# Designs tried in a protein design run: designed miniproteins, single chains, continued (5). Part 72

Each design is a single chain, and the fold is of that chain. pLDDT is the mean over its residues in the fold that is shown.

## One batch from the design tools (miniprotein)

Design m18653
Fold by ESMFold2-Fast:
Structure m18653 (fold): chain A 88 residues (1-88)
Amino acid sequence: MMKEASEAAMEAARLAQRAVEGTPEEAKRNADRAVELGEKVPEAATSIATSLILAWRKAREETGDEKISQVLKEAAERARKLVEEYLK
């Protein structure tokens, strides 16, 4: 229970960080994997959404790359929908 959610949240945070540091293609791949973790472990969805939002803001500050920022924003929106679905 708690261990699975914690592990999913930690892995999603690592994937979000890699998305900021990579190419737009790598950003999409890593962001998609983080969202998939939220679908598989709904208890981690809030943490995953938060990690993706923070990564999106960091990408805007660090890279100025609109493609990476847009990929992360889209992934954060998908993760937010998972949170809304799970909490209802």
Scores: mean pLDDT 80

Design m18654
Fold by ESMFold2-Fast:
Structure m18654 (fold): chain A 75 residues (1-75)
Amino acid sequence: MSEEEFDLEVEIALVTIAATVAIKSKNPEAQKLGKEALELVDKAQEALRAGNFDESRKLIEEARKKVKEAIEVDK
C-alpha cells in the first residue's frame, strides 16, 4: 500500500467513526449530516479502489465538513 493510499484509508476510518456517532445522536439534523457523510465516505472508497486518489481526497474533505456541521448542530 502506498503512503498516500494508507493516509486516505486512515482518514476514511476516522470520518466513518465520527459520522456513525452523529447518526446515533438524538438531533435529527445531526443524524441527517452523519448519513450524508457516510454516503460521501462510500463514494471515496469507490474512488480509492479505482485508483482515483484526488477524487477520494475531495470526497473525504466533503465528508469531514458534514461531520463538523453535525458536531456544531448537536450542541
Scores: mean pLDDT 83

Design m18656
Fold by ESMFold2-Fast:
Structure m18656 (fold): chain A 80 residues (1-80)
Amino acid sequence: SAEEKARELVEKARQALEDGDFETAIKYLKEALDYAAESGDPKEILREIIGLANELSQSPDEDIRLEATFLMIEAAALLA
């Protein structure tokens, strides 16, 4: 299902974050957000995406911070 794919991608994003691969983490979170948007009850997944994106927003890389901020905005809009 779309929810299952979103959850798998969130788990991959978390692993990439633990490995210090912030670019890969952003990529997986973007893909997870797309699948979450297609799911019937994405609230838990959206909150998890927001949490991981918030952690990425502390990155020293300006591009990573900007993409993380946009992810948080998009996820919050879907949650509303």
Scores: mean pLDDT 86

Design m18657
Fold by ESMFold2-Fast:
Structure m18657 (fold): chain A 58 residues (1-58)
Amino acid sequence: SLDTLVALARQIIASNPRGASVGELATMLGISRATASRVARRLEAEGAVRRDGRLLLP
C-alpha cells in the first residue's frame, strides 16, 4: 500500500542525515520512480521531509 511505502520511506530519510533522492528511494524500496515520486510528494505534503534540489531531507 502507499501508506506502508510512505512509512518506510520516512524511516529511510530520518535515518540518513544526508537525505535521499527519489531514485534512491525507488531502488531501496524496490518500486518504480513514479511510485517513489508519489511517496516523496506525500511526505512533503505531510511536512515529514523537506526538498533541497533533488534530495529529500529529514
Scores: mean pLDDT 85

Design m18658
Fold by ESMFold2-Fast:
Structure m18658 (fold): chain A 55 residues (1-55)
Amino acid sequence: SEEELIRRIIIHELKTLYGLSDEEAEEIAERVLEALKKGENGGKVIDELVEELRK
């Protein structure tokens, strides 16, 4: 599905660009996907969640 493809792309980017583990990337990708469904900015949500994870 399109949603599954987008989810996989987000996970790949989180792992390659942000250095997240498989588990961390999957958790953040699910939250980003939900934010996108609500019309929120995906990049902003990624940045906020990654910063929260690294504190």
Scores: mean pLDDT 79

Design m18659
Fold by ESMFold2-Fast:
Structure m18659 (fold): chain A 73 residues (1-73)
Amino acid sequence: MYVLSAEEQARAAEMAELIRRAEAGDPAAVEELVALRYRELLARDPEEAERQAELIFKYGGPAERAGVERALA
């Protein structure tokens, strides 16, 4: 069975709450969710992260772009 560490479980709970807030239409939560997802992608697959950043800056909305910029800070 897949078992998460205490840190991974805490991170999953934070992600779930951000998703709920983003679904409720909180723009700050949308930006933070995008930032967290991009940081995780950057750590796991930097080449794919670069490609996704280019797509977001070309085709994404201002909230998605702000999320990527926040992740890079």
Scores: mean pLDDT 76

Design m18660
Fold by ESMFold2-Fast:
Structure m18660 (fold): chain A 94 residues (1-94)
Amino acid sequence: EDIDKAIEYAREALRNVDAGDLDGAVENTAKAVSYLVRYELKKRGEEDQAEEWAERAGKTVRSFLETLRDDPEALRAAVRAIAEGILKKAEDMK
């Protein structure tokens, strides 16, 4: 479930980048990271902190991407790198 959502949001982030929707790209990249972290922590039996750590990871990624707003090409490159990294990691985990 969480891993499937991570994949879904990572794919949506890539579609947003291709469509020029940078707001959607940032939001969906943050969500993809959040769901990937939640999946990993639950898999390790760390369910008590999974939600908090997942939220923090998503906020950290979003904050990082927001610093790139003045350079749209750097922002697109960062979103692609993160989203593609999530998709590759998710493939290796399934």
Scores: mean pLDDT 84

Design m18661
Fold by ESMFold2-Fast:
Structure m18661 (fold): chain A 95 residues (1-95)
Amino acid sequence: SNELTARAAITAGRRAYREGNYEEAIKYFELAAKYGSDSLKAEALYYKGQALYKMGNYEEAIKDYEESYRLAKKSGNKVMAEKAKKNLDELKKKM
């Protein structure tokens, strides 16, 4: 199913992120965003934003945190909305 593909991709992406393989992590999070529900897409875009931040791609990270926040609010994913907003606000202050 699309949801199982999205969840598996988030798991693989988070593993790649922990190993410092940020470009590979981004590929997995993009796969998860493509197949996931609004809630899983919010989660995938949040983790993609974190990987982009580690790579110094701050403008792209902001865009992904904004979309993550929007989708998390739309889907009622309160935890992801709070995480995305916190990282968005912190990154905007740093730029």
Scores: mean pLDDT 91

Design m18662
Fold by ESMFold2-Fast:
Structure m18662 (fold): chain A 71 residues (1-71)
Amino acid sequence: KAKELVEKALEAVKKGDLEKALELLHEALNEYDDPRVTLAAMLVSIALRYNKKEEGAKLAIPMLEKAIEEL
């Protein structure tokens, strides 16, 4: 279920595990293609590429929380 995967991804982001979060977000997108989840996955990917994990988490958390409310 996409919502459960997004919730698990949010937990991973809160723990600082952005690699695991990105994996879970891709799995969620395979179940249901949601634009908010897509944008959050892009932000996490960029944060990993530029080694800005804290900044990426700060931006991704509210987006994922909003996506979960609407899923």
Scores: mean pLDDT 80

Design m18663
Fold by ESMFold2-Fast:
Structure m18663 (fold): chain A 62 residues (1-62)
Amino acid sequence: SAEEHFQRAREALAAGDYGASLQHLVEAVRLAPDDKELVDEIIAWLRAAGHEGLVEAVRAAQ
């Protein structure tokens, strides 16, 4: 599910695996493109963590 991919993205980023995190974030958005609440939560989390480059990738996947 989109939520499972978001959780895997969080775990990958915590482990320093930015590539795996990006892959899971893109898949989460693709699985739930109309879930504005989930997308907004992903963007807010990435901004709070200082990962603006990943925010751009998430927006491009929409």
Scores: mean pLDDT 80

Design m18664
Fold by ESMFold2-Fast:
Structure m18664 (fold): chain A 79 residues (1-79)
Amino acid sequence: EEAKKYLEEAIKLLEEAAKTSPNRDQIMELIEKAKKALEEGNFKEAAYYLDQAATLIPDEEVRKKVIELARKALEAYEA
């Protein structure tokens, strides 16, 4: 439950950031891969794709928050 919430929050942040990003298409592709992994219950793979998408975000604050949410999701999943 908690792992899913963190990943869903990270996805929403990335979707908003992608709207104004020069890397929009690549970020959206990674978000779709993360959503598919999440639907399959593969939280580790979803977090990986979200981390990759975050590296394409020029906004440092958004990037750090997405990475932190992915980390929290993995910690919740492993608990």
Scores: mean pLDDT 81

Design m18665
Fold by ESMFold2-Fast:
Structure m18665 (fold): chain A 89 residues (1-89)
Amino acid sequence: SERRKRIEETVERLKKAQEEAIKRGYKDLPPQLRAALVLLAEIEGKSIDEVLEELRKYAKNDNQLLAQAVHRLSLLEKDPEIPEAFLKL
């Protein structure tokens, strides 16, 4: 189906973002969070560290940090497939 293809394409984009985070020295972060931070940094014109510091002001643990990153990414991209793609990562 067309929707399934779009989700698969988004998953591949997220996998590339995970690898990019490793190349930038963020290999110790959870894989899903690595993808979200790279994409947020690119969209907002910020460094990964700047995005991470901003999100950490309002998140007490990695689960909250990931949830906020995914929500923020979904809002900026206006893409309804983003949360489902993260679940398939």
Scores: mean pLDDT 83

Design m18666
Fold by ESMFold2-Fast:
Structure m18666 (fold): chain A 80 residues (1-80)
Amino acid sequence: MYEEVAKLVREAAEALRKGDKETAIRLLNQAIDLLSKDDSPEAGIYAIELAVALNLVRQGKYDEAAEFTEKLAERLEKLA
């Protein structure tokens, strides 16, 4: 699970850096959906943090969203 989530979040960060907002939103939503199927407290925390990243994208704060999403990818990659 965390390997798949880490990959989606990393790809979302790259999409944000390239200005591909539609791909980033899709990938972030896919990562949240995967985490929502895990009842662990850790999965819940990451789902909330990814929702924050998604909200930053919706607000047009793309540089902040990209930086936040990159940091999440690094943390998730350590769990994978």
Scores: mean pLDDT 84

Design m18667
Fold by ESMFold2-Fast:
Structure m18667 (fold): chain A 82 residues (1-82)
Amino acid sequence: SIEEEIKKSFKEAGIEVDEETIKLIAEAVEKDNEELLSLILEKILLDEALKNPEKYNLSEEDIERLKKEKEELEKKLEELLK
């Protein structure tokens, strides 16, 4: 299934993604909603960076900026999911 392929891709990339997010990605793909898909993927990358700031050598200023970017992105996702 598309969900299994998505899950495998993230696992191979070393990125942990929850089942609900995998399902949402699959739904975005099925609906050909490229905007929703792009926002979900960007959120996953922002979450990974913020979860592992040491791994990506993020400064306190970088972390603050990315947190604000995540908040703006989450607002856009909420609007699209309404």
Scores: mean pLDDT 80

Design m18668
Fold by ESMFold2-Fast:
Structure m18668 (fold): chain A 65 residues (1-65)
Amino acid sequence: VTRQVATALRIIGVGFETGEVEVVKVKDNTIYVKRLPTDKEKAEEAIKRMREIAEEAGMKLVVLD
């Protein structure tokens, strides 16, 4: 398992637990996530945590609308 895959799995875990954000793809050391049409405030908190995890692993996080 590469560092990128391990980091993506952690971020997917946050998305699954909150139900507010979905991981769309991982490409070129970048993780792409999308907000689900649910609680916007909780989605922002989930994105903040996902960004923290990505930054710790040296990866970029991009939010798609």
Scores: mean pLDDT 74

Design m18669
Fold by ESMFold2-Fast:
Structure m18669 (fold): chain A 96 residues (1-96)
Amino acid sequence: GDEFGRKLLEKAKEILEEIKKLLEQTKKAIEEGDIEKAKELLLEMEILLGVGHLLLGVAKLLEKKGLVSKELVKEMEKIIKEMEKLLEEAKELLEK
């Protein structure tokens, strides 16, 4: 079984869901004119993306050791790209 990979993938999915919630809060803060709060929420999203990249790095290390499949690493890479898209959306909203 891919026990280590499953745990890493679940943690990456949890982080993605948290970033989605922070994006919605960022949209609300911008709509209300609270630019300071929107910037703080963006920083939280950037920190979470950093944690996502750390988990991907661990998954790649474990794949090299035969403890995680290449397919699982590929799924984590997709999740990280989704996180990056959400951050880019938040940054674009702050520029408008």
Scores: mean pLDDT 88

Design m18670
Fold by ESMFold2-Fast:
Structure m18670 (fold): chain A 62 residues (1-62)
Amino acid sequence: SAVEELERLAARARALGDEATAERLQRLKGIAEQAVKSGRLDLARLMLEKAERLLAEAEAAA
């Protein structure tokens, strides 16, 4: 699920030592969890796409 994938991305950010990115990804996960519960699967997907972009930027900087 998008929520499970967001948790994995947050864990990867922490492994990189980028706490700021990890916190941002945890916020996106919270939004995605609420989106899924309210049937907003479109919003959950957008949160996942944003998270993937943020992590890619963090990995490129490492």
Scores: mean pLDDT 83

Design m18671
Fold by ESMFold2-Fast:
Structure m18671 (fold): chain A 73 residues (1-73)
Amino acid sequence: AFDEEEARQIEEAARAAAEQLRALGAPEEVVEEIERLGREAARAAAAGDREKALELAREADELAERALAELGL
């Protein structure tokens, strides 16, 4: 189903971003928060709540950008 497939893509993207940030030396707390937001976004997508999924995914993306800035990137 579409929602299940979208949920997988969101979860995979968040996991990849978290792994990249961890490799760059981001704090574990930030990596864990990105992973949590990604999981919540995936759950919302799987439940058919696209608006919530997009909002949570954006929060994860913004947190990742802030983490990169904190690392001087």
Scores: mean pLDDT 80

Design m18672
Fold by ESMFold2-Fast:
Structure m18672 (fold): chain A 101 residues (1-101)
Amino acid sequence: PLSKEELEQEIEESLRTMADSIAYLSAHRPVAEDEAKAQIAELEKRLAENPDNAIAWMFLGTEYFQLGEYEKAVEAYEKALALDPSLENTRKLLEEAKAKL
């Protein structure tokens, strides 16, 4: 009953919601510092090419959150939410990061 465009929109919305949930769970998981730094470098490269990528900003914030770099996590999460305000778990992470400051 949905058009192709409506179905594609629902799939993209579902994938964004899943990515938001994954970022939230990942923020609270132990991670090796060198692995997190490698992911940050890759995400910064992607964002230099496309700064409008809300999901990349979200994951950048999560990597900084995992490293305890809460000021940088706040900056990345605020950019993610400015691009996509529907990222509810990212908003929770932003408030958690602010509480750490």
Scores: mean pLDDT 84

Design m18673
Fold by ESMFold2-Fast:
Structure m18673 (fold): chain A 56 residues (1-56)
Amino acid sequence: MREGKLAQVAKAALDALLAGKSDEEVRRIVYETAEKLGLSREEADAVFDAVKAALA
């Protein structure tokens, strides 16, 4: 399901942010994970923004 793929991207972003990686490094990880799963860059950006908002 697409929802499961989005959850995988969100987990990758969250894990990287909690590990103290920079926003640029996290965005790169998100894009790489989304590309591997067949998700769009728009979907990747939405997930990154949502994870950042959840941690703020």
Scores: mean pLDDT 80

Design m18674
Fold by ESMFold2-Fast:
Structure m18674 (fold): chain A 66 residues (1-66)
Amino acid sequence: REEAVRALRAAVEALRAGDRAAALKGVQDSMELAPEEDLPLVEEARRAIEAGDAERAEQLTREIEE
């Protein structure tokens, strides 16, 4: 879980910096590291990142952390 959250945080920061490729890689890494129960939230974060919605992705990352 912590590793998946770390990957999502890196993805959100990459997206805010304008590095879309790094953001998408961070989400892919998070999906591979996340336990099955967290996958729906990680997938929603992936959609937010694909849409360029960094605030939504950050909010979803915080929900996974909790």
Scores: mean pLDDT 78

Design m18675
Fold by ESMFold2-Fast:
Structure m18675 (fold): chain A 88 residues (1-88)
Amino acid sequence: MKPVRLEATVTVEDGKAEAVKALFEELKQRPGVKDVRVELSEDGRTARVTIEFESQEALAAFLSDPELEARMREAGVTEVSDLRVEPL
């Protein structure tokens, strides 16, 4: 199956940069995830996230997971923008 890459910019609640970074780093342990890269801005207000998936099916399962949305909100993600999906 062909791997795919997801890229997004996330907006982070003030003081929540470490929690958001830790959450995305934990996603590397998720079945179907090949790699996760998180780059925090200097002020910790935004993060550029890159996630590589084993397959399009793994990506679809990830995007359809309501528990993941709840976890991101709890960690301090207020907005997701610049969402881009590319085949690898």
Scores: mean pLDDT 81

Design m18677
Fold by ESMFold2-Fast:
Structure m18677 (fold): chain A 75 residues (1-75)
Amino acid sequence: SAGQELGRAQAEAALDYAIKNGITLSEGAVRELVANMRSLGLSDEEIIAILEEMAKRVDEKNKAVLEKVIEEIRA
């Protein structure tokens, strides 16, 4: 869907910028990405799928932040 594509693009852009500039996203920043994806009509299951895919393509520090937020959504 357009919402899913936009949510993925926003998450990818934020993580790509962080990797290129040596920045680790905060838990708050990732939670804000999640809130934005929810506002675009994505389900928690769709959001988790996007974050899990991103976690496979980022550095170890950003992966840890993404995995923590994924577990918070599942709880």
Scores: mean pLDDT 80

Design m18678
Fold by ESMFold2-Fast:
Structure m18678 (fold): chain A 55 residues (1-55)
Amino acid sequence: ITEEEKATIRKIGEELAKKYGITEEDIENLVRLAEELGFEVTLRLVEHVSGIEIP
C-alpha cells in the first residue's frame, strides 16, 4: 500500500483510540494488516469488526 494509505489507516486508528481506547500497538497492527491484505480489504474488516464491537 502507499504511504498516504498508511497515514489514512493511522488516522482511523487514532480516532478508534480516542473513542474506544485501542492501543498504539493495535494501530500498528492495522497498518500491517493493510500491507498484507490491501487497503480496501482492511478498511472493510475494520468497519465490520468495529460495527459489531463498538455500539
Scores: mean pLDDT 73

Design m18679
Fold by ESMFold2-Fast:
Structure m18679 (fold): chain A 63 residues (1-63)
Amino acid sequence: SPAYERGVELLVAGKYEEAVKAFEEAIRLDPNNAEAYRLMATAYANLGKTEESRRYQARADAL
């Protein structure tokens, strides 16, 4: 998925807010992509959004 690949590049670049937007699009197109949920949790953790991070990690683990 181009959106997933962009999310990974943005996450590696430390652009966490933009990475979240890209992973939101990736999940919308493929809601079974467990890795996109994990990486969104990582981006939220880096933004200090602990509750959102925990929620997306739990969704990834449920897939």
Scores: mean pLDDT 87

Design m18681
Fold by ESMFold2-Fast:
Structure m18681 (fold): chain A 70 residues (1-70)
Amino acid sequence: GSMAKKKEAEEILERTEREATRAVIEGRYDEAIRILQEAAKRLEELGLEEHAKKARRGIENVEKIREQQE
């Protein structure tokens, strides 16, 4: 992909990680999962498969935390 797409993917992941982390800290696990799911979908639509995989890995991590709290 172009350098512009890589930078866009990095910005999406950085923003997503900040928002999801805040939601987890606030106990809003379902919201954190939704944030990560939306990011993964957007990255996949942009053809940024490796970055989409990172977002999906984040979903798995939050789901495990949510299960421990439920």
Scores: mean pLDDT 81

Design m18682
Fold by ESMFold2-Fast:
Structure m18682 (fold): chain A 70 residues (1-70)
Amino acid sequence: SMKEEILKSLESGLKALEEEPSTTILLALAHQLRELGADEIADKLEELARKGDIEGAIEYLKEQIKKLKE
């Protein structure tokens, strides 16, 4: 399902950001999520990337993963 693909992308992206915190990885994740139809999440990640707020992005990704896990 799209929900499962979005969750997988969020978990993979969170791991990548925790290993290599970069706005490039964050923007790549946002673009991938937009392709999956997760536009609201993508918009928020792009906003955080423009601010250089990697810590905020990591916390936001953790909250979104928690919400999607039922």
Scores: mean pLDDT 87

Design m18683
Fold by ESMFold2-Fast:
Structure m18683 (fold): chain A 56 residues (1-56)
Amino acid sequence: SVVIPSEEVLELVREKGKEEAVEWVAKQIVENTGVPERAARQLAEKEVEELLEEEK
């Protein structure tokens, strides 16, 4: 699995918003796995949403 730094993702959400954080995570997934951008974006959205729910 791709290890995504949760602290860095949460900082991106605070500074630039959820959309930017999702795009950054999706790029990390594409770079590390070669998954199509569409699939990576779906995975990134779920990962970011889970991190936001876990923080609450």
Scores: mean pLDDT 77

Design m18684
Fold by ESMFold2-Fast:
Structure m18684 (fold): chain A 73 residues (1-73)
Amino acid sequence: MLTAKELAEALVELGVLPREYAYPFAQLLVERPDADFDFAALGRAAGVDPAVLRRIAEAFRAEKTVEAVRAVK
């Protein structure tokens, strides 16, 4: 099980999100995994494709993120 900090650090290290957006995003996923986020607004603010953010959220909710993080070694 990933903490919000571990998920945020992985997103920053992979270049998916800048640090200022990665930590709030990871915290919301951990605290409210079933929340429907405005990925389009977040993507515009962070300069990232909203489809990438949605895919990460879906993978986390489906418990696939633990395997994805292990594969990054």
Scores: mean pLDDT 68

Design m18685
Fold by ESMFold2-Fast:
Structure m18685 (fold): chain A 94 residues (1-94)
Amino acid sequence: GLAEEAARLALEAAMIAVRKGTGEALRDAIAGALGAIGGLFLAEKLKNYLEAARDALGGAESALRGGELAGDKEAVELARKAIELAKKAIKEAE
């Protein structure tokens, strides 16, 4: 579903940002990865798609900040796609 896809893309973006980031960029990228992992767990194990989508959004927004601070265009582009999917997932789950 959309929540799982948003969380997966947020995690991919965060992991790319982690590879290049240092200091604040690395902290934001790690926060993004943790949020995305939480979203995946909520969707896959708990079947709580609304909370999964919200966690995916938070993870994606942190991954975007990490990617921007790291100067990683791929991380930024993936994070933006994750944000769009997470927002759509929230709207459809409400």
Scores: mean pLDDT 85

Design m18686
Fold by ESMFold2-Fast:
Structure m18686 (fold): chain A 55 residues (1-55)
Amino acid sequence: SKQEQLQKVLEEFWERLHKEVEEAEKQGWSSEELQERIDKLAEETKKKIQEILSS
């Protein structure tokens, strides 16, 4: 179902978000660099959601 597909996309977003935060902490990334990576991840996730909703 679309609900299951959306649930999976949001779960993957949360897992990737946590991974980016851990990597930033490990590598000493700036807040700006982390924000840029999160923004890109959010944009990719938005596109996936839009595709699911349009099907």
Scores: mean pLDDT 83

Design m18687
Fold by ESMFold2-Fast:
Structure m18687 (fold): chain A 59 residues (1-59)
Amino acid sequence: MEEAKQTMVKGASAASDGNKEEAEKYLKKVEEYAKQGKISQEAADAAKDTVKRLLEEAE
């Protein structure tokens, strides 16, 4: 479970730096973790929304 949380943090960090490609890769991993039941779908959706917002802010 810790690795899923770290992946979410890395995705947010990449998005904050404006690195769209890295943020997208981490979002895919977060979705995979949600599908595997390692995190809730609500947590995955929140991470996706956060990354999207940070990418918009970084631009």
Scores: mean pLDDT 76

Design m18688
Fold by ESMFold2-Fast:
Structure m18688 (fold): chain A 72 residues (1-72)
Amino acid sequence: MAEEYLKKAVEAAKAGKYEEALKNAKKALELKDQMSPKQVATALLVLGQALYGLGKKEEARRYYEEAMKLLA
């Protein structure tokens, strides 16, 4: 379920497990039609955080911008 992947992504990101966070955030976003805009924004923020931690700063910025649009 999308919510389960989102929870795993958030927990992995908090633990500094950026590859696990990336994997679970992507899984949650594959199920974005089952998520609220706030949940999608959270998944995008976690994806951005994971990419930033992995050195993919420009990709991370794009996901942060996407998340901000959903929170407006």
Scores: mean pLDDT 84

Design m18689
Fold by ESMFold2-Fast:
Structure m18689 (fold): chain A 83 residues (1-83)
Amino acid sequence: PSEEEFDAEVYEALLLIMLAIAKSTNAPITQKEAERILELGKKAIELDPSLKPRILQGLNDALAAETDPESQALLQKVIDELS
């Protein structure tokens, strides 16, 4: 399918960019954004499992920087599902 057109590193980069945007805008992470982050992380790990520690580090760094409790809960769910 067309979703397989990207390399694992591209999915990782897109995930990290989404986390960086959320942090820089200081906006709460929505459920839809969390679902997209999870989809990108799952796809990257499926294509290259060696990226898992780096993806989890990025998510944990984002969680540590997040001050909104609802956004923290959504990030924790993504971390749990990718772990």
Scores: mean pLDDT 80

